# Ledger of designs, part 30: designed miniproteins, single chains, continued (3)

Each design is a single chain, and the fold is of that chain. pLDDT is the mean over its residues in the fold that is shown.

## One batch from the design tools (miniprotein)

Design m9017
Fold by ESMFold2-Fast:
Structure m9017 (fold): chain A 86 residues (1-86)
Amino acid sequence: SESTVSDMVKSLKETLETEKGIKIDESISNEELADYMLEIIEETTGLKLSEEDKEKLKKLIVELLSNPDMKADDFLAEVINKLYEL
């Protein structure tokens, strides 16, 4: 897949609107996007993360979201690797 972090964020916003009825503003911060991504990670994996582990993962997600041209697959690999280190 040639999708980027920017493409992934657009897809996430559409998924939140269609599946959860959450209307996401285009001015949303990377920190707020990371919070939604953490919720989805917990829901899809069934993992219950501690508040400390959530903060560690959120910090990584925010850093990765600052590079919108990064490949989405690379973004996901970094997040998955971090989950296995927790």
Scores: mean pLDDT 81

Design m9018
Fold by ESMFold2-Fast:
Structure m9018 (fold): chain A 100 residues (1-100)
Amino acid sequence: SSEDIELLEEMVKLLEEALKKLEEAFKNGDYETAKEIAEELIEKLREIAKKLSPQHKVWVEHFVKEIEEALRKEDIKSVIKTVKGFIEYMKELIEQMKKE
């Protein structure tokens, strides 16, 4: 749906902005800032997920849980890796949806 595409594009933008900040915080050893960025990202992704069709909401919730688990373990490298994978997955999904 056009509404889901718009929401997914909004999520990609948030993920890309968060990724840039996470990589910079990680490079500087600033784990407190990295944690705050990840927590804000999780909250924003959950807000958008509430508006998504059930099929797409399931995938978003899966990625959010992976970010939360990595964050709980204070594994910022895994947080960054999960965010990167999520961005790649979302961009491919959006492109596929636009073909329909």
Scores: mean pLDDT 86

Design m9019
Fold by ESMFold2-Fast:
Structure m9019 (fold): chain A 72 residues (1-72)
Amino acid sequence: SVFIKIVIEGSGDGGYRLTVQRIVEKYGGRIVSSGGVGGISRYFVVEVPKDKVEETYAELKKAFPDAKIEIV
């Protein structure tokens, strides 16, 4: 499996987690950690099958075009 880290600017969790969860579960993945950064952004670390990394990354980037998304 491979990890993807997502950092989204925003003061709340309203809908971000649900959207991330729906995308990663679609590709057989899961959220492995999440939290706030400096009270002004949220991070999620997700684990996905190696053969689904590209599709998961592309869909996350489409959903959160301004997010920092990195394969770890």
Scores: mean pLDDT 81

Design m9020
Fold by ESMFold2-Fast:
Structure m9020 (fold): chain A 84 residues (1-84)
Amino acid sequence: SPELEAGRRLILEDIRKQVLEYNRSEDNVLTTLDVALDLKIVGLEIHGRLENIPEEELAKRIAEERRLFEELKRAALEEVRRIS
């Protein structure tokens, strides 16, 4: 979605700032992103239960978020490697 792409860009910009200003390691960036993904999945599961979303449909949304987040992690690592 356009909103997800905008959010992804903001996250990558913040990662760039953290590496340049705070000397953050690749491991720190990856750990932060993994925690963020886990929290997002929990939020989706809660939302799915409250909205009575079918289990199969919720699973597809979670799987899509995992794929998008793996793409974000790869982009973040490329940024860290480029500017570190």
Scores: mean pLDDT 75

Design m9021
Fold by ESMFold2-Fast:
Parts: C-alpha cells; sequence; structure tokens
Structure m9021 (fold): chain A 87 residues (1-87)
C-alpha cells in the first residue's frame, strides 16, 4: 500500500472514531446525529475502496459539507481533531 493510501485510511478511521463519540454525545439532537451518520457513511465508503486517494476522500467530504452549514462545521471539526490524533 502506498504512503498516501495508508495516510487516507488512518485519517478516515480516526474520523469514524470521532464521529461515533460525537453521535453518543449528541444522541438527543436528531439533526446533528443525522449529519454525523452521513459523514460516517462517506468515510466508510472511502475505507471500502481498494486504493483510496486524498482526492476520493476530499470528494466525499465535499458532498457532505455542501448539504448544510451544520454539515460543513461538523466536517471541519471532525477533520481537525482527526488530523491532531493521526499526527
Amino acid sequence: MSPEQEEVKKLAEAMIEIIDEKIKENENDKETVEALKKLKEAFEKVLNMPEPTREDLGKELQKVAEESELSERLTREVLAKALEKVE
């Protein structure tokens, strides 16, 4: 596996872990949980790719972020925390 593919997989796995924690914390907020579940599905799709690239990850993130201001904010927060965790 290339270094890029390993980095993308590590980042996606870290983001899924953070999303699962946020879903538990926000279980009474249906809108936030729905947005987080869509974000999780996007990362799971990337992880199921045989050779995921940064471009594939970026495209899936952009699709979720474009749905609402809430989705954009959650995408940024999860990405920032995941980058801190992976580095």
Scores: mean pLDDT 80

Design m9022
Fold by ESMFold2-Fast:
Structure m9022 (fold): chain A 95 residues (1-95)
Amino acid sequence: MEKEKKVIEEILKIVKEMLEKMKELGKFGEEALNVLKDAIKKLLLEHGFSEEDAEKIAEELTKLFEEMIKKGLPEEEILKKIKEKAEKLLKELKE
């Protein structure tokens, strides 16, 4: 769906902006993860997802992001993995 592509593109934009802010601050912490989760959840709610679905997607994507940052993966790979996970989660909600 065209809507799903737009949602994924906006999620990737949020993740990229978070990576840029983290580089500028020189730190990673729980506060950054909470900001990321809230931003993704808000985006999904604005696109008409339920509170439950938005929470689930935001939680799963934020958890994956944390794991990749802890492993020291490059930005390109982080964005690729987030895109793949978002596509899978959105497909699971569709049927």
Scores: mean pLDDT 79

Design m9023
Fold by ESMFold2-Fast:
Structure m9023 (fold): chain A 62 residues (1-62)
Amino acid sequence: SPERERLKENIRKLAESYGLPKDEIDELIAEFDRLYAEGKPLEEVAREVVKRIMDLVDKRKA
């Protein structure tokens, strides 16, 4: 769906803005696709992936 692809692009741009490497970003997008395939609502999937981005960013600060 256009909404799903837009959310994936927004997540990729968010992760890039925090300086995450391409391999970690690709894993985040794969996780998005997996959660969506499991039947989770797009809003919940986006929220979970964004939380994972923030967790990865915080680990890099420590």
Scores: mean pLDDT 83

Design m9024
Fold by ESMFold2-Fast:
Structure m9024 (fold): chain A 91 residues (1-91)
Amino acid sequence: MAAEIREGAAPVLATAKAQKQEDLAAALEATVEALINEASVAALREALLALLDAQHAAMMKQADAEQQAAIDAQVAQIRADLEAWAAAQEA
């Protein structure tokens, strides 16, 4: 179970680390550990999505038009991976 949860979160964690999103990566690692300790997936998903939305908004304020398009694509991918991971944990 613990290894399966970590494996399921690995793509999202790898994406966050590749994008130098240390706070998101740390929050995801903490979330994985909380899931291993039987925390609610729905509550953790909601918290992570809220954090992602806040980070996205902050990044968009500093970005030019080309960077905004790239940031939107990256955030959409991370959100999709997070949703897929959460759904897999609830299955």
Scores: mean pLDDT 70

Design m9025
Fold by ESMFold2-Fast:
Structure m9025 (fold): chain A 92 residues (1-92)
Amino acid sequence: MEEIKKKLEETLRKLKEEKGIKRVALLTQDKEVQEIAKEIAEELGIELYVAESIDEAVALAKAGKVDAIIVGNEEAAEEIAARTDVPVVALL
């Protein structure tokens, strides 16, 4: 969990500081990862949306509600990247 927390903090900070992104979707079924991400996002002033499916994450991006998507795995990242133009980051 410490490694995922570090990667979440680094990813969210990089999206905010390097790309000016303040609205992010997170696609993961892990409730602990969701809670950690919400805490980090609140500290950094990032609006975090928890998506329950790839379709929901893509819909949020297409509606302009989020400017980046973070996913738990590379397979989901590849599928989302094929369907949207926002930056997609895999945690694992």
Scores: mean pLDDT 82

Design m9026
Fold by ESMFold2-Fast:
Structure m9026 (fold): chain A 86 residues (1-86)
Amino acid sequence: MEKMKKLIEEALEYAKIVAEAEASAYAQELVAAGKLSEEEAEKLKEEAVKQAVEHVEKTLKEKAEAGDLEAIEKLAKMLKKGAEAL
């Protein structure tokens, strides 16, 4: 089903954008507070983005296997709204 593949790809792109923005903001806050070095903040950011994207990918695959197109569309819309709110 080509439509599901496109929704999954778009959702993953938005998930990465949101995760990168949130991880960057959080890392900057920790550096400003003196809790992390810039190097530690960069590592935390990379790990947070990887975990967030992997979680979204796993969820989308599970929904795709179940044939739950509505759940995939809903998640894609939520992620797009999150990215647009940045």
Scores: mean pLDDT 81

Design m9027
Fold by ESMFold2-Fast:
Structure m9027 (fold): chain A 110 residues (1-110)
Amino acid sequence: MVEELEELIKKAKDNPEVRLSLAYALQRVADRLESTGSPAAKKAAEEFRKAAGALQNGDYDKAIEHLRKAVEIVQKESTDPAEVEAFRQALEEAVRELKKAIETNKPIKP
């Protein structure tokens, strides 16, 4: 899942519309994590928002760095299996929406 997002970030270098759609998808993941209300989820959400901001600025290396930090926070600091599962579902949905946006050439809106 994270590896698929990193691959999509690399593909976004050649397509500004994909880059913006990916940024919006990461903001949606952040919103879903923040809705769980835990401190770990809020920290991870902040890192996803930073990754989205880096993508909007064309800084792909920082976007990947912040994405990896967000995943690490959930894996190391979350003690709730339901929160980890919600995170997994949010990432899978973001990847599905991104693949669909790429296929249809339509951006995902926030």
Scores: mean pLDDT 73

Design m9028
Fold by ESMFold2-Fast:
Structure m9028 (fold): chain A 65 residues (1-65)
Amino acid sequence: MEVTDYVQAARDLLDLGVPKEEIARRLRFSVPKEEYDKIAEVLGVPVGVLKDFPPDLGETAIKFP
């Protein structure tokens, strides 16, 4: 259910009051790049927001399998 769950997870986090930027930050390292466009659409932000995170966060995410 991971691929289908990404968009639903974003909506659920919005309902819980999590800021759009925080949702994008969390999901960016958990979802494949193909899902960025769908997540960005659900959050109402440009897809560039998902891609604009610093490399340090990417390195940390890679360490966590």
Scores: mean pLDDT 63

Design m9029
Fold by ESMFold2-Fast:
Structure m9029 (fold): chain A 81 residues (1-81)
Amino acid sequence: EAEKLIEEANKKMEEAEKAHRQGRFDEASKLYNEAADLYGKAAEVLKETDPEKAREYYIKSVAAKLLAVGAQVEKEIADRR
């Protein structure tokens, strides 16, 4: 069910944002990637019944993946300081 995947993805995003704010960049990166995967799955479920909504969740999936990369970069910068 797409709605349940979206709910799980939103919870992972909230957990990732909290981890990021606490400086736990590895955990944040992992959680953002998990959210991206869940948004991607939701988009796949929606693609035939609601293509516009599917596109929205593909965009959210890509955005979450970029946030995961950003968190990893922040960790590497902090470690190399």
Scores: mean pLDDT 85

Design m9030
Fold by ESMFold2-Fast:
Structure m9030 (fold): chain A 93 residues (1-93)
Amino acid sequence: EVEEHLELALEYLEKAIEYLKQGDIEEALRYLREAAYHAQKALDASKDEKVKKLLQKALEYIEKAAGYLRQGDIEGAIKYLEKARELLEEALA
C-alpha cells in the first residue's frame, strides 16, 4: 500500500536524521537505504501524478544527502533530508 510505504519511508528518514545529529554517518546511511527503498515502493505503487512527482523529488534529495554523507558533510546532508521529509509529509497528506 502507498500509505504504508510512505509512513515507513518517513520513519526511516527521521531515524537517519536522528543518527546524523549524533554524528553516526554509518547508521544514518543504513536508515537512508530503508527510506529510499520504501519511497521507491510508494512511487511504483502510486497512481496519483502529484504523489509521484513528490516522491521522485524526495528520492532525488535522499540521493543528494547520501552523497554529502559520503563526503562527511553532515550539515549538507541534513538540509536535503529535511527537504525530503517535507515532500514525503506532503505526499502522505
Scores: mean pLDDT 88

Design m9031
Fold by ESMFold2-Fast:
Structure m9031 (fold): chain A 98 residues (1-98)
Amino acid sequence: MKKDVKVLEIRERPLPEGTEVLVGVAKKSDKLREIKLGEKPDAYVVRDASEMTPLEVALEAARKAAEKGIEKVSATAYAWNSKTNTLELVAQVLAEAV
C-alpha cells in the first residue's frame, strides 16, 4: 500500500541548465529546512532529471520517509551536473504522513 504525504510548505528554485541527475533527501523535522547530503537521511532517492521535477523528487523522498513511520518530514532536492560536479538545492518540502 503506497504511503502518501500532505504538503505543508514548499520552496523552489530554478533548475540549473544542464542538470542530469536529481537527488532527493528526507529527514524527520517539524520545520522546513535544508537536509544536507552529509546528514544521515531517513530516505533518499536518485532520479534522472528527464524523469521527474525537483518537487516530485523531494515528494518521493518524503513519501519514503513516511513509509518508515516518520510523521513529519523535511525533504530537499538537489540538482547535479557532471560538468560542474556540484549539487545545487532546487526544492524543499515540509510534509506530513497521511
Scores: mean pLDDT 83

Design m9032
Fold by ESMFold2-Fast:
Structure m9032 (fold): chain A 117 residues (1-117)
Amino acid sequence: DALLERLRRVGAYLGYREDSERLTELVRAAIVIFDAQLQRAAGITLSPAQQAQLQAALQTVDALAAEADAAFTDAQFAELHALSQQGKSREAINFEIGESLIHMLYGIYRSELRHIE
């Protein structure tokens, strides 16, 4: 899931930076995106207002992803992820917290999707 990987990378980056405000913004955007996907999976047509909220949430994710990709290479993301598994630094731990928060939200989304399917 390309969206999940993108969200995890952004969450990890914002966690690494200890940017709680933008991490909260990312979480809110992720909830809007996952809610829209659940409604579509349930056969519900999104209202124009919900479509606008989804578009705004996707734009927020795109802007944050562009910033994260400018700051970190794929190799740096992989290295920080490996270091986070070992708990070797504050930055690596905060990287893991940001990534894990997004992964937890996705787990909730997948659980709800199974109740619809």
Scores: mean pLDDT 80

Design m9033
Fold by ESMFold2-Fast:
Structure m9033 (fold): chain A 64 residues (1-64)
Amino acid sequence: MEAFREAARALLEGKEDEAAKLVGPILQKLSTEQAEAVTRGILEGVQDNDVEKAVELALEGLKK
């Protein structure tokens, strides 16, 4: 959960490498469907400048 929040903040700050280090290991343990849903959720929240939305959508992706 905290990793998703920190990754969303990093992406908003343009720190793509830091975001990748935070969520990469988590995504590698997920199914392709879950990894895609989590990634999409984070990007949607970041696009809306809403870190909490990014976290909520990422957590919803984990339920796939």
Scores: mean pLDDT 81

Design m9034
Fold by ESMFold2-Fast:
Structure m9034 (fold): chain A 85 residues (1-85)
Amino acid sequence: SSLDEDIQQQIEMLEKQIKNVKEMKKTNPNIDQKLLDEAIEYLEKALDLYRQALESKDEEKKEQLILQGGEYYQKALGLLLGARG
């Protein structure tokens, strides 16, 4: 379904973002390391939820998992913005 295609794209995006944030920790000592760690944790939670959504055959459960994943993703974005000052 097109929804499963959208979930796959979100998973690929999140995997790339997690790698990029981990590289930012390594290369930028002046960025808030604690906020980056919290952002990585929320990005990984979002990734797990989207993977569960992709595997779910229950449409209601799938929608709930997508909403929860989106909430964790938004929390991560706020933390990343805060880390930059």
Scores: mean pLDDT 88

Design m9035
Fold by ESMFold2-Fast:
Structure m9035 (fold): chain A 65 residues (1-65)
Amino acid sequence: SPRQQQLVEAALQSIRQLTKTIKDIDEVREIVERILRYLGLQGVPQEQLDEVRAEAEKLIEQAKS
Protein backbone atom coordinates (compact mmCIF):
# COMPACT_ATOMS: atom_id res chain seq x y z
CA SER A 1 0.00 0.00 0.00
CA PRO A 2 1.16 3.62 -0.45
CA ARG A 3 1.16 4.10 3.35
CA GLN A 4 3.37 1.03 3.87
CA GLN A 5 5.76 2.23 1.13
CA GLN A 6 5.96 5.67 2.82
CA LEU A 7 6.74 4.00 6.18
CA VAL A 8 9.48 1.87 4.58
CA GLU A 9 11.05 4.93 2.90
CA ALA A 10 10.95 6.90 6.18
CA ALA A 11 12.53 3.96 8.04
CA LEU A 12 15.39 3.73 5.52
CA GLN A 13 16.06 7.48 5.83
CA SER A 14 16.12 7.14 9.64
CA ILE A 15 18.56 4.20 9.40
CA ARG A 16 20.86 6.19 7.10
CA GLN A 17 20.86 9.04 9.63
CA LEU A 18 21.52 6.62 12.53
CA THR A 19 24.62 5.17 10.82
CA LYS A 20 26.01 8.74 10.50
CA THR A 21 25.29 9.83 14.11
CA ILE A 22 25.67 6.68 16.25
CA LYS A 23 29.08 4.96 16.18
CA ASP A 24 28.08 1.93 18.31
CA ILE A 25 27.07 -0.69 15.72
CA ASP A 26 25.25 -2.82 18.31
CA GLU A 27 23.13 0.20 19.30
CA VAL A 28 22.31 0.88 15.61
CA ARG A 29 21.30 -2.78 15.13
CA GLU A 30 19.05 -2.66 18.23
CA ILE A 31 17.29 0.47 16.91
CA VAL A 32 16.90 -1.16 13.44
CA GLU A 33 15.21 -4.20 15.04
CA ARG A 34 12.81 -1.87 16.92
CA ILE A 35 12.01 -0.07 13.64
CA LEU A 36 11.38 -3.41 11.87
CA ARG A 37 9.07 -4.56 14.68
CA TYR A 38 7.11 -1.30 14.39
CA LEU A 39 6.82 -1.68 10.59
CA GLY A 40 5.55 -5.25 11.06
CA LEU A 41 2.89 -4.03 13.50
CA GLN A 42 1.83 -1.46 10.84
CA GLY A 43 1.25 -4.34 8.40
CA VAL A 44 4.40 -4.18 6.27
CA PRO A 45 4.83 -7.68 4.71
CA GLN A 46 7.71 -9.92 5.84
CA GLU A 47 9.29 -9.80 2.37
CA GLN A 48 9.58 -6.00 2.59
CA LEU A 49 10.85 -6.21 6.20
CA ASP A 50 13.59 -8.59 4.98
CA GLU A 51 14.53 -6.07 2.25
CA VAL A 52 14.72 -3.23 4.83
CA ARG A 53 16.92 -5.39 7.10
CA ALA A 54 19.24 -6.23 4.16
CA GLU A 55 19.50 -2.53 3.19
CA ALA A 56 20.18 -1.59 6.84
CA GLU A 57 23.07 -4.10 6.97
CA LYS A 58 24.51 -2.61 3.76
CA LEU A 59 24.28 0.90 5.28
CA ILE A 60 25.96 -0.30 8.50
CA GLU A 61 28.76 -1.96 6.48
CA GLN A 62 29.29 1.24 4.42
CA ALA A 63 29.50 3.28 7.66
CA LYS A 64 32.23 0.91 9.00
CA SER A 65 34.26 1.14 5.79
Scores: mean pLDDT 82

Design m9036
Fold by ESMFold2-Fast:
Structure m9036 (fold): chain A 103 residues (1-103)
Amino acid sequence: FVETEKEMVEAILGEGAHEITDSITDALAARLYVQQNKESPDPRVQKLAELYKENLSKLKDSDVPNIKVYTDEYAKELAPVLNISPETIKKIDEELAKKQGEL
């Protein structure tokens, strides 16, 4: 595990996000869809965006560490190339189900 990549993913999507994805690209793409109030036809993107929304209040654009090129332009370039792995989707589904299952 590279600590820097873990910190970047968590700064973008929130605490614990590194356990779901180590891809900064996936994290930035999900953040882009939420920030643009965009409805994606891809259910994978929708699930990741839901997870991000839950952590959004804990994140600030100015507090994304070591992401020099996180701008609207850069995020827009990542959106069309979003490739979330099946393993990441499974972890997102498990996390959402766990939160709904706790009473």
Scores: mean pLDDT 53

Design m9037
Fold by ESMFold2-Fast:
Structure m9037 (fold): chain A 105 residues (1-105)
Amino acid sequence: SKELIEELVNYLNSLGLNATEKFILSVLSYDKDGDGKIDFEGFLALVVSLQTGLDYVDEELLEEILKDKEYVKGLEKLFKKFDKDGDGELDLEEFKELMDYLFSE
């Protein structure tokens, strides 16, 4: 939703990350249920975008990254650690806790 996009942009900017609405929309393109939760593919796209400086991570680039089993397994383990409900998706609060863990130096 628009409200979720605005909250995510504001939160990421509070961490010193220059998040844009376009960037958040690219992550939320994987929220097929529209419930405001982020699945593993959306989380992977966000992390890759932040690490590479790309505003958008397309499906072809994601498929190439998914071939790096060690990298993907590490991120999947981290994702599951913050997925308190065990539903395979992060709500906004769980996502904030994960981002704090990754970027709070």
Scores: mean pLDDT 67

Design m9038
Fold by ESMFold2-Fast:
Structure m9038 (fold): chain A 75 residues (1-75)
Amino acid sequence: SESIANAEALAAEDPFYHYYLGEAYAAADRIDEAVAAFRKALAHRPELRGQLARLIEELRAAGRDAVADALEALL
């Protein structure tokens, strides 16, 4: 198990790093990598769940249902 200090250090370097990677992978239709990145983002910042839910709605509005469905499984 990772210590809380290690988790805080990773969040402090760039609290949205994994979230930004997830958005980039989702934009590139790299669905499995997007899911992995967002899973890491939520592990370090559970409060990002709300932002991810909004992103999923935006992806559905854009017709990106496959990636939206995959990301919704994280919620």
Scores: mean pLDDT 77

Design m9039
Fold by ESMFold2-Fast:
Structure m9039 (fold): chain A 86 residues (1-86)
Amino acid sequence: SPKLRRLIHAEAMVTLSQMLLVVIKKEAEKTGDEKAAEVAKKIDELTDRMQELVDKMRESGGDEALFKQIEELHREIMELVREYEK
């Protein structure tokens, strides 16, 4: 169903964002890079919010508005990563 596909996509976005956070955190720990640590902190806060929205989306049965909010947070995370990789 379309609602199930949105839920799967939302779960995938959260999982990918969490995996990316792990990589950046490990780099910050190895290098002592304050920039990496700041980016990791911001991504951590955004992934926590994404998880809360996914939990709400499961309760609502795949609400479109919640899905759009998750997509926006995912875009923000990808922008932070892109800026860090400069």
Scores: mean pLDDT 85

Design m9040
Fold by ESMFold2-Fast:
Structure m9040 (fold): chain A 63 residues (1-63)
Amino acid sequence: MVGPGTIPREQAEAAARSALLSRGVPKEKVDAAAAQVLAALPDVEEIPAADFRAAIDAVLATL
């Protein structure tokens, strides 16, 4: 990504599931992993892409 972006909170779950699946998380585990990502995100409507990426990486480390 060449610039900062934000992810609407309403799309965060779908984006997290997509990112986790692309990183090799099995579909049986992706729902629980996506819920952990959402719990790790800041409580804002527009989630910075950097915070979203950090949450994905943190959850992947705890698999």
Scores: mean pLDDT 77

Design m9041
Fold by ESMFold2-Fast:
Structure m9041 (fold): chain A 60 residues (1-60)
Amino acid sequence: NQEQIDASAEGLKARIDAALAAGRVVTLEDLPGTPEQVEEAAKHNPDLKAAVDRARAAAA
């Protein structure tokens, strides 16, 4: 359901933001679940998509 998707997305966003705040490069493989699962969640949560985009920019 949408509430579970949003809660999962918030958790992933928090992990990305915490890693970036600590000066660490984070990839989708460092997150719980598969990169495909993270990408799917980002389709349904714009805040998570923005966090993923920030992580990709930091890694480039």
Scores: mean pLDDT 75

Design m9042
Fold by ESMFold2-Fast:
Parts: structure tokens; C-alpha cells; sequence
Structure m9042 (fold): chain A 94 residues (1-94)
């Protein structure tokens, strides 16, 4: 099904974005990081794109996203919500 291919591609793009954001947070923490008011200017477009995706999936942007653990949990929740939504779309498209 064409729809299945599109959803698979969107999931792969979301997984890639989540991985890139988590790595960016880890690097910022290693450099004295987010919790110290660090500037995200090195990857502003990445964080903005991620914030938009979280909002689309109904996930609130909170201060915890400044931590590696918080970002990993947000990524896991985003992927879970996307997979659940995709599965329902595929079932309805039968």
C-alpha cells in the first residue's frame, strides 16, 4: 500500500530527528550544557523542527527537555504516539 510506504518513511524521518536531537543535547551537556543556560545557536533549526513535531503529536514542551533523560523520554513518547496513529490510519484505510 502507498500509505504504508509513506508512514514508514515518516517514521524513519522522525527516528532520525529524535536521534539527532538527543545527540545534540548530550554534546551541549558535555560542553557545560543546557542546564547552565547554554545557547542552542549551533542547532536552532534542529530544535525548532523537533519542537514542532512534539506539538503535532500532542507532547508539551517542558524544561525537562533541556536534560538528556527528558529528551530521551520525549523521543520515546513521540515515536510511540506516531506508531499508534500510523497503525490506526492503516487499519481505517482497509
Amino acid sequence: MELEKKLKKELEELEKLAKEVIEAVRELHAAGGFGLGADVSAAPELFQKWAEKLKELGIEITPELATVEGMEKAAEEALKRFKERAEKILEEAR
Scores: mean pLDDT 71

Design m9043
Fold by ESMFold2-Fast:
Structure m9043 (fold): chain A 89 residues (1-89)
Amino acid sequence: MAEKKEEIRKKVLEATAKFIIGSAYSNFDNDDVLGKKIYAEAYIILGEMYLEQGKFDEARRYYLKAADYYAAAGDEELAEEARRRAEEL
């Protein structure tokens, strides 16, 4: 019943996640562990938003990107979890 409010929230969160990714791309080097974790977190947020919208292909793509960045940051456990989320779609 709160579908319209939830749609607005999803759009706001999606714009915020895209802004975070854009800022990370501009402000962090690719070898920075913190920057890689920020990228991974932003991609997880995007993946969850697209999954909630029923856009499984986009959600899968973003979860796989998050997994790559978690692995590059040395967080293999979070990388494996993100990969599993993508595979389940």
Scores: mean pLDDT 72

Design m9044
Fold by ESMFold2-Fast:
Structure m9044 (fold): chain A 67 residues (1-67)
Amino acid sequence: GPAEEAGKRAAEAAEKGGGARGREAGLQTMIYAKNGDVEKADRAGAAAASYAGEEGGRGGSLATHAA
């Protein structure tokens, strides 16, 4: 449903960028989405996407070095 889709999108954004900060926001979005709180999930998702966009996917580079 819409809430689950919002959670998936936020998780993908957090994974692509934002590192720990983006991942934290993405997880928060998924929690809201699972609870059916689509409005809060949407707001948290926007924050997660903002963090990911700000870093331009640099989280992926850090993950590569960590792995």
Scores: mean pLDDT 61

Design m9045
Fold by ESMFold2-Fast:
Structure m9045 (fold): chain A 55 residues (1-55)
Amino acid sequence: ELEERIKELETEIARLRQAYGDALAAGNTVEADRLFARIDELSAELERLKKELEA
């Protein structure tokens, strides 16, 4: 269950990072900022779940 959630978050983050790069390349800084905030939140969740799995 935790392992599945971790993999789902990793996949979602990878997709958001791709979109973030595209937004930056297009000069759309507003979209880039929004995507970065979402990536940051999901990355924090991922780190928390990884710590739970290690324990």
Scores: mean pLDDT 83

Design m9046
Fold by ESMFold2-Fast:
Structure m9046 (fold): chain A 61 residues (1-61)
Amino acid sequence: MANEYLGLGIEAAAKGDLDSAIEHLREAKKAGADPELVDKGIDAAKAGDIEGAIKHAGEAI
């Protein structure tokens, strides 16, 4: 489920592993997660914004 990848992305971001967070969020988007919220999470992660990445990924669940 998309929610499994969103959860993995949030966990990776919380650990500071933003590269893994981005990969998991991309898989969530492919699995049918809200592309707007996932893209906001990916953009936050690319900017080093851990809190923003977690917030937007959580909103997509």
Scores: mean pLDDT 83

Design m9047
Fold by ESMFold2-Fast:
Structure m9047 (fold): chain A 75 residues (1-75)
Amino acid sequence: MEVTVTAEDGSVGKVEASEEEAEAIRRFLETGDALGGAYAMKLAVEALKKAGAEVKPGMRVTVTLGDLSGVVRVM
């Protein structure tokens, strides 16, 4: 399932999540689950790096999965 990531600086990345990663991220976006938040941050960093964006600690990124979205901060 495709995850779209948008950073505060306007950088956009896309990455394909596995079924297990997508389910964990969905749980995070709905309930704030810590494991899902860790997967969301991992995929956000991967998507932005693949797009050629410079990933810095403290960056805020919006993670979108289907009709759900939420903000994560790169640690």
Scores: mean pLDDT 80

Design m9048
Fold by ESMFold2-Fast:
Structure m9048 (fold): chain A 89 residues (1-89)
Amino acid sequence: MEEELLRRIREEARRLAATSPDPETRETYERMAAAPSVVEAVAIRLKAEMEKLEKAGRLEEHKPTLEAILKEFAETFGVSVEEIYEAMK
């Protein structure tokens, strides 16, 4: 169920936004908490990670795989990679 997964992601994102001392990280989580879909929440997180790597000059050498990004997202939000894949179908 995408609605249930999205609700869990939004709830965790709000918690992380409220507890993060870093303004940039807080903004990312606030945007994720307002995302209308699981795909958009994942895209917001992915874009933030890619921009961080570009700023560090590491994007070309450490270009993350989609699987690695989804695994990190799943670990952060306490959901499974399989649930994310199912919601994105």
Scores: mean pLDDT 73

Design m9049
Fold by ESMFold2-Fast:
Structure m9049 (fold): chain A 66 residues (1-66)
Amino acid sequence: MKVESRTLFADDAVKAAEEVAKKLEEEGFTVKDIRTLTGSRGTAVVVTAEGPDGTEIVVTVTNVPP
């Protein structure tokens, strides 16, 4: 199983993560989980999806710069 990880910065992390999930589904990925993490420093949303070939992609969208 291959895992790919991407990190995106967005002021509205929740909205950007929803857009990422929609695009992944449009590209044939199956969104498995969307988890929102809110802390004192900001918000991070982790989107986990699986491709038709079994590749897992994890996209972290955060309003905290990488």
Scores: mean pLDDT 79

Design m9050
Fold by ESMFold2-Fast:
Structure m9050 (fold): chain A 77 residues (1-77)
Amino acid sequence: SSSLQRAQQLIRLGQQALQQGDYDSAIQYYTQAISLSPLGSPIRTQALQNLAVALRRQGNFDEGRRLGQQANDLQQS
């Protein structure tokens, strides 16, 4: 769907922002990708995992750890 294509594009933009050290932009892109992704979709899980990485790199360790655990639980279900 067009929404899934936009979510994939947002994940790529977020990855580019992470590589540049722009954690605020990466968080915004991944959050938008999550909002466009259906619950239980692999792309939503990927966006959650990438958001967790961005939060930990920003120093928001508690929120990053919590989201990373949620994404891992979704993969194991």
Scores: mean pLDDT 84

Design m9051
Fold by ESMFold2-Fast:
Structure m9051 (fold): chain A 75 residues (1-75)
Amino acid sequence: AWARFEADLDAFLAKITKPLSDKEARLVIRSLIVTFGFVEIGEGSLEELYQKALEVIRDPRARAALERVLEAMGY
């Protein structure tokens, strides 16, 4: 159902030539939580958003995208 969002996210991640900022990473993680976790989420720290993503995201492709965001931040 969300194949276009997956393609857009993959295209975005493929174009990252430098580490993501905290702000950019938080926006991507929030989008992953809403789209693949099926829950609403407000503003939070990177750690709070990451922990919520691990709790609610069960789709393995979305979890792989989460790992790529962390790698792009230098983790």
Scores: mean pLDDT 69

